# Designs tried in a protein design run: designed miniproteins, single chains, continued (2). Part 13

Each design is a single chain, and the fold is of that chain. pLDDT is the mean over its residues in the fold that is shown.

## One batch from the design tools (miniprotein)

Design m4420
Fold by ESMFold2-Fast:
Structure m4420 (fold): chain A 81 residues (1-81)
Amino acid sequence: AKLTEELEDLKKALNNNDPVGAAKHLKRIIELLKADPENAKPILEKEKDFLLKAVDYLESQDLPLKLTEYLPLLQKYLNTL
């Protein structure tokens, strides 16, 4: 999936109060960042404030550790942008 499409799906999941769906889309965004960091970085930099709020929201949810264990690393990455 394209990074922009996953960002749109993440926003939709958050708007629909679907934290599990949101966490899955955020994980896919991280996978896309790892696969192509040079092209992903400008897009994630533009969406930085939104993504930091999404991380905070998901960390507050009662979600399986498997879906949340990467959130601190993403937060650290975003804070370098």
Scores: mean pLDDT 82

Design m4421
Fold by ESMFold2-Fast:
Structure m4421 (fold): chain A 87 residues (1-87)
Amino acid sequence: MPSAYEQALAVGEEVIALLEELDEPERTIESLRALKARLEQERTKEAALHFLLAVMSEAQSLRPRAPERAAALLGRAWAALRTIRAE
């Protein structure tokens, strides 16, 4: 089973891909990539929580444009966040 950290990285990458598909501002994409890079480098609970909260915020903002994809990604991010918080 992938770890909660691996699940966080996977869902975050899919949200970044969806932002790119929808031509969202490059600054938003760069901000998420920076948080992802921090999580990959540090592998800390704090870095994972900050990344997942940002991922969830962006997924929520995409719901009007891609409701099914955004809702599925938000659910996966929330599941990863609950697992990390429980540890």
Scores: mean pLDDT 84

Design m4422
Fold by ESMFold2-Fast:
Structure m4422 (fold): chain A 66 residues (1-66)
Amino acid sequence: EDIITEAKVEGNKIKLHAKVDTGYVIEKDGKVVQEGTLKAGDNEIELPEEGEYTVKAGNFEKKLKA
């Protein structure tokens, strides 16, 4: 079962729901542009610019457009 149960874009933010504290990586054009730690529960991550991003956390991977 995925540790990330919700992943969506609202405006310039990625909203993620994590079951446990976990590391995350956000990539744009195959390069890491942001990384950190998600806390269990709801998390918001502000994106630096518009575009397509890939969010990775544990075995979770999803492409999102902001």
Scores: mean pLDDT 80

Design m4423
Fold by ESMFold2-Fast:
Structure m4423 (fold): chain A 73 residues (1-73)
Amino acid sequence: LEEELFEIAKKEGLSDEEAKKLAKEYTEKFREDFETLSRALNASPGMLPAIEKLVKEATIKEAREEAKKKAEE
């Protein structure tokens, strides 16, 4: 995920330093959001892959939008 987020940030126009920072921040956010959603849903083990996919897709979308915004600043 972190490498994927870094590549997305670079593609949107951020520097290596900015892209690394964004990738780390959103990787941490993914972990927090995944834990929060899993806890809120009282998720069974069988639900975890679907929840992970959902949170990962949301994280990638948010990171791309933030990278775009920062590149325009």
Scores: mean pLDDT 79

Design m4424
Fold by ESMFold2-Fast:
Structure m4424 (fold): chain A 83 residues (1-83)
Amino acid sequence: SKEQLLAEGRAAVERSRAILEEMKRLKAPESVISKVEEALRRQEALLAQGQTADEAELARLTLEIGSLEGINAIMLAVLKKEQ
């Protein structure tokens, strides 16, 4: 449903915000923080677009939001491993 897709998108954005907060606590390089902040802004823009989208378009937008979360999570994992 559209409601479930929006909830999933919001949850992915929240997890990306948590990743950004953890990166800042770990004193990650500014270049890494900047990339995650840009990804988060993109996720927020996609979520906003999803508010007026039909269910099929919202499903595609939610997939893109989730993909950005995945990339952010990988960047955090690499940062932790390289420290």
Scores: mean pLDDT 88

Design m4425
Fold by ESMFold2-Fast:
Structure m4425 (fold): chain A 81 residues (1-81)
Amino acid sequence: MKITVTVELKDGSKVTLELDTDNFEEIKEKILKALQENTKASETTIRTAAYDTAKAVIEYSKKGDLEKIKEVLQKAIESLQ
């Protein structure tokens, strides 16, 4: 998988994720880092959100649905702000 996704948050900030891997753990770690940098939720909450978001991102990536990938990432970040 090689996709670059830019998510615009409600506060006008932008988060760009380069998903250049098919490895679940690598995708999860990239999402985890984005959540840690853009939210102040607890470690457990951020970790759970990163796992669920990575699963959805992989499934939508297999279908080529970039809009759903952006939606899932935006929802994850905004729900933890």
Scores: mean pLDDT 75

Design m4426
Fold by ESMFold2-Fast:
Structure m4426 (fold): chain A 58 residues (1-58)
Amino acid sequence: SPEEKTKLQMLIQLYDIAIDSNRFLAERAPPATRERLERAVADLEREKARLERELKRL
């Protein structure tokens, strides 16, 4: 549906913002914190990929 497509596009944009923010913090963090933030980015990227697959099925 058009509504579901719009919702998925908005969610993908929010995930892009979250990924960029966490990458920015990771670059400036001590090693242990950086590793944790990089894992958080990987989790966000997996969820974004799931949403992108859902969008392509519409």
Scores: mean pLDDT 89

Design m4427
Fold by ESMFold2-Fast:
Structure m4427 (fold): chain A 82 residues (1-82)
Amino acid sequence: EKEKKIEELKKKISETILTDEEKALEYFLEYLKLLGVADEEEVKEFKEALEKKDWEKLKELIERFLERAKPIVEKLRAEKEA
């Protein structure tokens, strides 16, 4: 079930990224939640910071997400090499 949702979100991101950047961002944040990189509160904080143009808060959240994503990216890289 979770795998199906991840693939659906990847497809939606790919379909919207060139036509609707805001919608693509929403799907991307859902994708991060499913990967366990971001929780619901962090996604809400990200959206609020984006609306307020709070770049310091956005930078903090992005850095946090990137740090959490490192083990996921490394796993995906290893699977492609195998």
Scores: mean pLDDT 72

Design m4428
Fold by ESMFold2-Fast:
Structure m4428 (fold): chain A 73 residues (1-73)
Amino acid sequence: SALDEAERAAIERLPMGSNRPGVETLDTVVEVLKEYGIEIPQSIIDELREKYKDKVVPTDVVLTELFDLIRKS
């Protein structure tokens, strides 16, 4: 599916195993999803931005949480 292809593309573009600002990782994944024609509900983006505000988060955690929320919506 387009969502599975977008997830693979996000994994390839992110420095996996790195700790970085969670909001920056979130923004990168949102941009990748837009390239694949996938619009994420703004409510999900806002929820994760608030959760990751001023926090360093492993890239794999941001990916897992975001895609779990998308798949449940």
Scores: mean pLDDT 81

Design m4429
Fold by ESMFold2-Fast:
Order: C-alpha cells, then sequence, then structure tokens
Structure m4429 (fold): chain A 87 residues (1-87)
C-alpha cells in the first residue's frame, strides 16, 4: 500500500542518518508524537513525513550525498520548528 511505501521510505531515510543523529531523531520523534495536540503540529508532522519519504527515495535511487544532505537539512528545520512549538 502507499502507507507501507511511505513507512519503508521513512525507515530508509532514518538509516541514512549518523548513529548520533538517528538517536536524536528517535528521541525527539517519540517525545513530539506524545505531545501533538494542535493542527499546526499535525501539519508539521505531515511535512516531516513527506520530506522523510523524499530523503528515503533519494537514498534508494542512489542520489548524491549533497542532494540527500539538502533534504536532511530541510527535515532538521521542520524538527526545530516542532521543538519550538512544544517546548
Amino acid sequence: SLIDQLLEALKKWVETLSEEDRKKFVELAKKLASQIKTHEENLLWVSLMMLAVAAGVEAELGAPKEVIDKTLEEIEEILRELGELIS
């Protein structure tokens, strides 16, 4: 299904992260997921999921590191915005 494809892409994206960044992402994602209560937070999560899928697809297709790094920077910006909303 499309959902299974999105989840697989997200998994692949997480696997492209450094061990340190992967741990930070997982910790932040779990904390944020438990605290999502607003429409704005939900929209940021949707944006995060879409970018994570894009990064996963880029990695799967063997995109250059520079392209993947750019997508990861966009993901980090959304994670920063989520952190600000729930902090």
Scores: mean pLDDT 69

Design m4430
Fold by ESMFold2-Fast:
Structure m4430 (fold): chain A 73 residues (1-73)
Amino acid sequence: SEELARLEEEMANSKPGEAYLLALEMLRLMAEAGAPQEEIQALGQKYSYLTQELQANAEESIAYFTPLALALE
C-alpha cells in the first residue's frame, strides 16, 4: 500500500511523538483495509517502543516531582 509506505518514510524522519501518531495512523489504515490481524499485531509490536518511550517520560516526570515536592517544606 502506497499510503503505508509514505507513513513509514515520514516516521523514519520524525521525532518520537510524531512517529507515535504516524504509527497509530498506519495501524488504523491497515485495520480499515482489512489487513490480517497478524500483520497489524506485528506492526504494533514493532512500534511498541514508541509507547514505552512516551510512558517512560511520563513515569520519569512523576518520579522526579514526587521527591521534589516532599523536599519543598
Scores: mean pLDDT 67

Design m4431
Fold by ESMFold2-Fast:
Structure m4431 (fold): chain A 72 residues (1-72)
Amino acid sequence: GVNKAQLVDLLSQVKPQDYESVLVASGALTNEQARKLVEQAEGNVEVLANLLLKLPKDKAQAVYEYLKQNLP
């Protein structure tokens, strides 16, 4: 499965203003779930990664795979 270092590495390449859009586009979270998670993380990528890893393992994996395929 995906680990914290892998998530932080890819998420750090995303602007904080785009975190919600990325989480929704990955299929991992609904708009409301993504908004709440990003609000809780307060723009901190390490906190966001930790929050994602507390979700069922398929969610963090979906975000990781989406970012791996869609980052420049």
Scores: mean pLDDT 85

Design m4432
Fold by ESMFold2-Fast:
Formats: C-alpha cells, sequence, structure tokens
Structure m4432 (fold): chain A 102 residues (1-102)
C-alpha cells in the first residue's frame, strides 16, 4: 500500500540519517507548536488548533527517538491522509485514530 511504502521510506531515512531526522523533527515540532499558539490567539477553529498541536506532539516524539516504530507508523498515517486530502485536520484525526488502535 502507499502507507506501507511511506513507512518503509521513513524508517530507512531515520536509519540512514538519525541526527538529521531528529533535528528536522525538533524544528517542525517547534514550528507547529508556535502556529497552534498563534491560531488560538487569533480565535481560529478549535479543531485546526488541535490539529497543529497533535502534529507538533508527533514531531516531538520523533525528535526524541527518530526510530520509534509507533511514532513512525503514526507519521506514515498522517502523511498518507494529508497527501490524499490536503487537510491537516483530517490527517491529524487519522493519526489520532491510529494511535488509539495501537
Amino acid sequence: SVMDQILENLRRLAEENPEEVRELARRLAEGYRRMAEELERRGADPEEVEAYRVIAELYGELAENPLDEQALRQYAVFVTAFLKTSSLVVAAKAMEKARAEA
């Protein structure tokens, strides 16, 4: 499946370049967290704010351990859903469902 291919590619990147993946994930976690705070400050849709927060949390998990199988699987679900829908909210909800099923 597309998700399995994404997961395998993500796992390979993390194995070959763990330090680069960790640093990128750390920066993305910070960026998404700041965006969630800004969206909340502007009175944006609570679902959109939450989507940015859960994405920031996932990147934070990958920054701590870029080879975390659970986090990599959740990220593969997120990326697959985002590519299909172009919606961060839908992608974040798909990821949360995958987390609950683990």
Scores: mean pLDDT 86

Design m4433
Fold by ESMFold2-Fast:
Structure m4433 (fold): chain A 76 residues (1-76)
Amino acid sequence: NRQEEILDLLRESPTPLGVKEISRQLDLSQSTVRYHLKTLVAKGKVIQSPKNKTLYFLSPDEDVPYLKEAVEKVLK
C-alpha cells in the first residue's frame, strides 16, 4: 500500500519531506507521490506546508517530536 509506505517514511523521518525526496526513497514517480499525498491530506493524515507547498509532514494526530518545530518553520 503506497499510502502506508509514505506514512511510514514520514514517521521515520526527523524532518518534513518533499515530493522529490519521497519519490526517491520509495522509487515512485513524483506524480504518483503527489496523488497519494493529496489523498492523505484529504484524510487528515498528512499536512502540506502552507509556505512551501513541496513539503509534507504527519498530521498533529501523529504525535512526533519534530512536528512543533516543523509547523513553526513552515508558517514563517
Scores: mean pLDDT 71

Design m4434
Fold by ESMFold2-Fast:
Structure m4434 (fold): chain A 112 residues (1-112)
Amino acid sequence: MEKKINELVELLTNEVEDKELKELVEKLSIEEILEALEKVEEKVDEMSIEELKIAADNILLLGKLRLSKEDVDELIEFYRNKVLTADSLEEMKKKFKEFIELFKKKLLESQK
C-alpha cells in the first residue's frame, strides 16, 4: 500500500504520461489517493511555478478518472480563476493548497 502511495506522489509531482497515471490510479483506493494528495500538499512550499502547474495538470487528470464531470469542472474553474491568477508565487502556493483540499473534499463526498 505505502509503496503505491509514494509512487502516486512521484507521478503527481513530475511530468508523466497519462497512461502511466491511469494504470496506477485504477489500482488505488480513495484512502490511498487521499494520503498521496496530503503528501503532495506537504511538498507545495518547495515547488516552483512549473512544478505547481505539472502537479495541477496531473491532479486534474486524476480527477477525470475518479470524480464526476461536475466536480472536475469545479476544480478546473478553481485552478484557472484562483491558482493561475495569483499575484505572487506565495499566493499561488496558498491557492494550490486550497485546490488540493477541494479535490480531497470531492473524493470524500464520492464515497457511498
Scores: mean pLDDT 83

Design m4435
Fold by ESMFold2-Fast:
Structure m4435 (fold): chain A 70 residues (1-70)
Amino acid sequence: SMEEALERIREILREEGLSEEQVEEAVRTARKAFTEDLETAKIALEYELRHLGVSREAIEEIVEIAEEAM
């Protein structure tokens, strides 16, 4: 489900060392991604996560979680 995917994303972002404010900002982008087309969603999510300093490996995992939940 979308909520289960978003909770997994929160867990990964906390493990990456993001603040709760940064986690909620990234989760907001991921939630919006579920309402967009896949290509636009992936671009927006990857851009925000890179900007927040999330590792490439974690970004790839998060994007895969989002794709599978869409």
Scores: mean pLDDT 80

Design m4436
Fold by ESMFold2-Fast:
Structure m4436 (fold): chain A 80 residues (1-80)
Amino acid sequence: SLEEGERTLALVREKGERDKKIYDEMQKLLDEAEEYFKDTPLAEEFRKVKETAGSNIEEGRKLAEQMKALYEKKKAEDEA
């Protein structure tokens, strides 16, 4: 059903957009915090935290790519 397909695609798109927004907000927050502490001894400690969070950023990117792939696949199925 076209309506069912449209609802599914909307949900997948919304999740992808939310994940991307969270990723962008997290990256921005980390950059702002690093800049805030750049001239303090805490800058090095914060940089370590940012490096550790880097693995989560990559996982977030992978999730976004999976959502995009699922969206494109589902769109193709519903348009067929």
Scores: mean pLDDT 61

Design m4437
Fold by ESMFold2-Fast:
Structure m4437 (fold): chain A 89 residues (1-89)
Amino acid sequence: MVEEKIEEGTRKLEEMKKEGAPEEEILELVREYRLEIARLLGKTPEEAELRERMVRLAEQGERAVAAGDEEKAAAYAEEIKKLLEELKK
């Protein structure tokens, strides 16, 4: 459900990165990751810790875009995707 939307968002981020999308668009997508992850997790202490880590990665991604480092922002989004895939297992 929401996890599928995050996966779709990750694909869009990769496409935007290839097309050289502007900072604002990348920031919006990274922010969506943060909001969706925060809503999905937090039901248990373990999930809250995982959520906190994912949110932190998303915030670091936003900072990277704000600093003009879109490649680094995309890398943080990919790390979030890997954490979500680990959660599915």
Scores: mean pLDDT 66

Design m4438
Fold by ESMFold2-Fast:
Structure m4438 (fold): chain A 99 residues (1-99)
Amino acid sequence: DDLQRSIQHYQDLLKSDNLGVRAIAQSGLGNLYFSQGNYDLALDYYRRALDLRQQINDQIGQAQMLRNIGDVYRSQGNLDLAQQYYDQADRIYQQIGQT
């Protein structure tokens, strides 16, 4: 029931006209499915959130989604692919001025 309420909440946010709100909903669903071990759905939702973050030029949000995708691949044991996504996220953080 608590899980169903969280899914319903994010499904309602997906109806927003605001791309940033929809990106929050997509990343939230990704987090729920990742916590359940449903890695395929987690990846799908994180990739959708990444696309929305790219459309609105949210560099911090893009880096966060790339880290989340890396975490999924690491949990699947695909360490090489996880590292590629972490490197992409770290490159974005370097570009936006982590000194």
Scores: mean pLDDT 88

Design m4439
Fold by ESMFold2-Fast:
Structure m4439 (fold): chain A 98 residues (1-98)
Amino acid sequence: ALELIREARRKAEEAIEAVRNSDAPPEQKEKAVAHLEEALDYLQKAAQYLKAGDLEGAKEALKKAKEKLEEALKVAPEEAKPLIEEAIRLVEEALEAV
C-alpha cells in the first residue's frame, strides 16, 4: 500500500505540472491544482496512518484522496486527465491492499 500511495503522489504531482503548463484559463488551473494539492495532503495522511498501523484512518484518507482526484479530473485540462486517472487507479489499488 505505501508504494502505491507513493506512486499516486508522483502522478498527482505530474498532473499539477501538466495543469500549470497547459493553455487553460488561470481560474481553471487554480481549481484543478487546489483539488490535486488536497489529494496530495490526504495521500500523505494515508501514508502516516499506515505507518502508525491505523488501517481505518488510512482507508478514510485514501477515500478522501480519491474524492479530491475525481474533483480535479472534472475541471482539469485534457493534458492532465490521464495522469489524474492513473492516480485514481493507484489509490483504488491501495484501498484494496489496506
Scores: mean pLDDT 89

Design m4440
Fold by ESMFold2-Fast:
Structure m4440 (fold): chain A 86 residues (1-86)
Amino acid sequence: NTLEQILSELKILSTSTDNNELVNAFKSLISLLNTAVLSKEECEELDTSLTSALSSVYDKIQNNPQLLEEYIKLREAYAKFKEKNC
């Protein structure tokens, strides 16, 4: 269930062009990553999906300081998550 929620938010990062939706998706992802516990297989699936979503969203947000700040926070949250859970 937690992985499904994370993947849904990652899809919003990949597909949305609305700044409010992107901010909310970043905040939801950071919150989910702070509390999530995933299996090794789920970590591999997350890594593939997250890497793709982050690459896609960067092109949309690189000129938006607020979204870029949230992007950096998500990158840091994911690095911490990987060290702790994967």
Scores: mean pLDDT 84

Design m4441
Fold by ESMFold2-Fast:
Structure m4441 (fold): chain A 85 residues (1-85)
Amino acid sequence: SLIEELEKLKKEAEELIESLKESKDPRLIAVREQLERVVEGLKELIEELKTFPTPEMQKIAKEQLELIRKTIEWAKKLIEEEQAK
């Protein structure tokens, strides 16, 4: 379901944040801060979908899901590239 996909992305972002907690690299700190904002947005979106499950909200959530997925993929690539050095 859509909520399950959003919850999965939230968990994935939280795991990435955890992996970056000890980083002193300013670039990785910025990535962590961006992921923290993503987690906050996902929490709000999930709550709104549960509270007001309209077709209109589902459409908005699907669009946000795609954007958030791209953000998480971007973050993963940056972390992997830094760890490969």
Scores: mean pLDDT 83

Design m4442
Fold by ESMFold2-Fast:
Structure m4442 (fold): chain A 71 residues (1-71)
Amino acid sequence: EKREEANLRIVKAANDAIKKVDAGEMTVDEAAQYLRDEVEKILVEAGLYDEKTAREIAERVAQSVADTVKM
């Protein structure tokens, strides 16, 4: 199912970004920007959402990850 595949890709991208921030390879802002772009791309490519909705979801995912890794 394309939704399940998209969700797995998003979770993997988020986990990879968190690991890079923890390792000092990325700043929180860099990880958030990466996730905005990557999640939007995943959702649009999967055909689940239009570009506007995919961007809104990507922003929420990026913000959630940023808030999780902030002090």
Scores: mean pLDDT 80

Design m4443
Fold by ESMFold2-Fast:
Structure m4443 (fold): chain A 64 residues (1-64)
Amino acid sequence: LSEEIWEEIHRALALMIVGIYKATNLKLSDEEIEEWAERLKKSGASEEIIEEFVKRVKELNEKM
């Protein structure tokens, strides 16, 4: 598989995780956010995708 396909998969996974937490109204702790970011990093997600994921989760937490 190409790197481009893996980037899209990681982006989709990050969006799905955010979507699930938004739908369930579940607030992630800072430690849980860091854990997910680390998992994405270890799976080969780009720094940009990781930063976007952290930003979206933090914005969601601020609105709850």
Scores: mean pLDDT 73

Design m4444
Fold by ESMFold2-Fast:
Structure m4444 (fold): chain A 63 residues (1-63)
Amino acid sequence: SRARAEALIAEARRLAEQLSGETREGVLKGLDTAEALLAQGDDRGALAVAGSALHEARRILEE
């Protein structure tokens, strides 16, 4: 679960490089939250937040 959360965070950060302004800021804020949850040992919470940030980044780029 932790390794999966880390992989989702890395992928979402890569996609965030293609975003700008408020959309990039929102995705990056979500990823910072996911990393904080990992630091607290909340792998499940981190996975959920990272997955949400990745989904949002993909939605914006696929539009």
Scores: mean pLDDT 83

Design m4445
Fold by ESMFold2-Fast:
Structure m4445 (fold): chain A 95 residues (1-95)
Amino acid sequence: MEEVERLEQEAKAMSKKELLDLVRERVEKHSNLPQEVIEEELAEFARALDAAKPEEVFQIRLRILAQLRIDRLIEEGRDPKELEELQKRVAEAAK
């Protein structure tokens, strides 16, 4: 409960630039793509965000923040059940 509320607050306060920076960092960490390709993909993502409704943008921010939190919990060796519960609560909050 508390974790999802925190993610919702972060998603509401997040700027487009902050969202793009987080996506870039994640892609660079988990991808072997050349920097030019990463920047092209981010430019397309930015255009999609500009065309999206406010509700869709909030959902995208919430999903990205949740995935980054899950990635961190995995690195910390946390219980898979904790990850499943977080995923379920984020899915419910994003509806």
Scores: mean pLDDT 74

Design m4446
Fold by ESMFold2-Fast:
Structure m4446 (fold): chain A 74 residues (1-74)
Amino acid sequence: HMETLEDRFIKFLKKHGVSDEFIEKVRKFFAGELTPEEREEVLEKIADILSKVYNQPKETILEELKKLYDYLKE
């Protein structure tokens, strides 16, 4: 089994103490099962976690994540 980007990201989140409930939302995010509002909430929480881990501004991370998402859907 080839380890996917999703699998690696979920392992990262688990290492940083993210709840199982949030992990389920992240899986639904990658499966495209979330509403646009729920997707925005997931992105904001991911940006908060990454901001704390890498000591970067949350706003900068959130902007880059949104740009990446827009690039991938083109």
Scores: mean pLDDT 74

Design m4447
Fold by ESMFold2-Fast:
Structure m4447 (fold): chain A 88 residues (1-88)
Amino acid sequence: MDREQALAIQQEILADHKAGKIKYSEEKVKQLIEEIKELVKKGADFIIVAKQVTILGAMLADEPDEEKRRKINEEVLKIVEPYAKKKE
């Protein structure tokens, strides 16, 4: 049970985004989506997948087009669906 580890990773990623280490780029967003797809195919640990998804989410916050952000978020949710649990 590692809710605390997931929160710590999320806080670190948000701090890196504020420091300008995570910059928005359409090319980097596409690269992250492909990396997430590859991790899911390999059955990578949930924490590794969640970290990459959080980095992508931080980058997408800088995307000015809300519809584009929504479509990318929907695509990523479909990719990580095998890691989603229906019961909490």
Scores: mean pLDDT 72

Design m4448
Fold by ESMFold2-Fast:
Structure m4448 (fold): chain A 90 residues (1-90)
Amino acid sequence: MLPSEDEINEAFALIHLALAKKYGVTPELARRALELVKKISDKERAIELLTELQKYVSDAAAKTTDPEERAALNEVLKEIQKLIDEIRKE
């Protein structure tokens, strides 16, 4: 049987998080990971993955010397926190 869309979305989210952990996070990689995690139906799993993504994006924002990249990463951090808060209210 082919994997479900939820299983595929989680697999791609995990791949993006693994890339973020190994190579660091760009704003584009962070946004792609965020959009994939948004599609995960298991909300407890989604919060876990969002929390991990938040750590990698925060680390990248602290390490970047580019103020435009830092601003973009901080925008993604705000979006991650907003999504975590919305899921927790449910």
Scores: mean pLDDT 82

Design m4449
Fold by ESMFold2-Fast:
Structure m4449 (fold): chain A 60 residues (1-60)
Amino acid sequence: GIEELINELSKLLNIPKDLVIDVINSLKSLNEEQKNEILSLISKKSPEAAKLLSEILEKL
């Protein structure tokens, strides 16, 4: 579920789960073009993080 994906992203990035949730909520306020641009930038550094983040956003 979403909680499991958030936990995996938290561990992958080595940041607190609450910070991951704050990032997701911030991304939800952006339009699709801005979200895709940010996901593309993240993917260049961590394809796994971008995939997890995209999956979470699709489930919301």
Scores: mean pLDDT 82

Design m4450
Fold by ESMFold2-Fast:
Parts: C-alpha cells; structure tokens; sequence
Structure m4450 (fold): chain A 81 residues (1-81)
C-alpha cells in the first residue's frame, strides 16, 4: 500500500539520521522496521556513493519519488555532518 511504502521510506530516513548521530542501534532498528534483510542492512551501512544507495533503495522496493527523498536527506547529512 502507499501507507506501507511511505512508512518504509520514513524508517530508512530515520536510519540515516541515526547513523549520522553515531547511533547504530537505533539505525538498525529502523532498517529492520523498514523490512530490510541483514544483507541489505550491511549494504546500506556500507554505501559510500549516491549510486550505491540508489541501487539498494530500488532493490528494496522504494518508488523513484521515495528514493529521491532518501537521497536528498543522505546528501544533506553528508554535507552538514
């Protein structure tokens, strides 16, 4: 559903914010709630480029619109610390 898809994107964004703060436990919880597998979580934490992040988000089933939202937040966090 659209609600489920939005909730997944929101959880991934919260995971990015938690990782930026060094809170790996909270990030892991959000990624699990988003429905990511252990391998997908490992890939997410290890992603160093926008291209790697986009490819992962597409594989986990986000829409292009939701991918853009997540990538925008990721770029903001990378630029601002």
Amino acid sequence: SEEERRRKAEAIIEALRALAEGDERTALQHLLEAGLSPDEISAFVSAKTEEELRALLERVGLSEEDIERVVEEWRRLQAEG
Scores: mean pLDDT 81

Design m4451
Fold by ESMFold2-Fast:
Structure m4451 (fold): chain A 102 residues (1-102)
Amino acid sequence: TLREEILKRMFRMEEIVENLANQKNPSEEEIEKAANEITEIVGEIADLAVKAGMSPEEVLKTIDQMISNVMTTMQLLEVDQKAQLTVFDSLAAFKRDVEKKL
């Protein structure tokens, strides 16, 4: 089901965030890899929303909700501040690209 596909991706995203949180000093390469993987997962969720017949506005709201959830989780788990900024920048850039294509 759509719900199961979204939950599977949310679980994968949570694992990436937890792995970042468990690192004392994540390298720039590890941070960039995590940011790219999280952004790809958000993109997959956005694609699922489109396939489910959601409007462009609803897809953008879904992206905003996913970004908020990721950033809140990273803050609560005390993820490295540089990693938080890199992930946010990656997700914000992704959202801008989606907006341009609508």
Scores: mean pLDDT 86

Design m4452
Fold by ESMFold2-Fast:
Parts: C-alpha cells; structure tokens; sequence
Structure m4452 (fold): chain A 80 residues (1-80)
C-alpha cells in the first residue's frame, strides 16, 4: 500500500469516530477534503500538495478535535 493512501485511510477512520460529536457542516468540509486528497493521490500529487488541502480544510472547521485530526494527517504527509 502507498504510504499516502495509508495516511488517508487512517484519517478516514479518525473522522468516522468524530461523526457523532462534530457538526454536519464540519463533517461535510472534512469529507470534501478527504475526497479531494483521494483524487489527488490517484493523479500522483506530492505529499506537500495533499497536506495543503488538509490544512485548508482545518482552517474552515470549527471543531477543535476534527481540526487536530486534519492537521496531524497533514504533518504525517509532509514527513513522507
């Protein structure tokens, strides 16, 4: 499995755990970012480009824990 895909799968799992505690608007922002990252991975985008998408989504979400999860995933991608 590609390391980028592994980070995405772990992020999807963490976002799913927050579905019961996060607002619908925050979840839509996170899910849109996850779909964009998945598409970009298939297109061969760099880890830095993927991290930028997640950082922009983190700035838009209001839930602190969801923001933390998105930023942690971005940091993991940048370390690849």
Amino acid sequence: MDEKEKVLLELVKEVRKLRSTSSREDLEIAEEALNEVARLIQEGASPEELAEVLREAAEKVKDEKLREVLLEAAERLESL
Scores: mean pLDDT 84

Design m4453
Fold by ESMFold2-Fast:
Formats: structure tokens, C-alpha cells, sequence
Structure m4453 (fold): chain A 92 residues (1-92)
């Protein structure tokens, strides 16, 4: 499925807002579940994005969100590690 640049940006903004909200509310169990789902869905989306510049920008933005969450959750830190490993497989 081909995604527009606008759809990719909206998806990233939605994930960022939700993760930040859960972090601010101290909902750490929900934060972990949401971060894992977001990382999985995002990797799938990145595999379908044809615009290499947008793909790189989106990946960097998602990494920053996960890094902030990882500061307060060891489980999210593990999700971040797995996400970085999978990103290296997608970007050559």
C-alpha cells in the first residue's frame, strides 16, 4: 500500500502525541504497549515509503520519541534497541 507524504507525517504526529501523553500521565504499562505497537507499525510503514528523504526524517523523529520514553521505562529502552537494529536492516 502506497502512502502519501501527508499520511506518513500525520501517522508520526499521532504516534508522537499519544506517546508523549502517556509519558506525561505516568501510564507506563500503556506507554510500553503503545511504544511496541508504534515501533512495529512504523517499521512496516517505512518499508512502504518510496521517498528516501521522508523515510529518513520519519525514522529520526520516531527514534527521538522512543529515546524520550526510554529515559523513564527500561522496557521501552529494549524496544528502542530492537527498533534501531531493524532500522539498520532497512537503511543500507
Amino acid sequence: MELSDEEVEELIEGMEKELKRLLEEGRYDDLVATARFAALKFLDVLGRVKNEELKKKAAERMLKILEEAAKVSPEVAEILREFKEKLEELFK
Scores: mean pLDDT 78

Design m4454
Fold by ESMFold2-Fast:
Structure m4454 (fold): chain A 57 residues (1-57)
Amino acid sequence: ERVLTPEEEARLQEVLRITKEGLDNGNIEEVKAKLKELGFSDETIENVVLGIKWFKE
C-alpha cells in the first residue's frame, strides 16, 4: 500500500526517527521500548531491531 493518512505518516516519521537514533547510538533496548509504546507488534519491533543490527554490521 502506498497511500498513508496523516496519522500513519506521523507514526512512520516516529519509527524512522527512533530507528535513526538506534543506528546512531546502538541502543536497541530504547528502540524496542519506544516502538512498544507506540503500539507496534513484537514482530514489527523485531524486524526494526534486525534492520538496525544489519546496518550496524
Scores: mean pLDDT 72

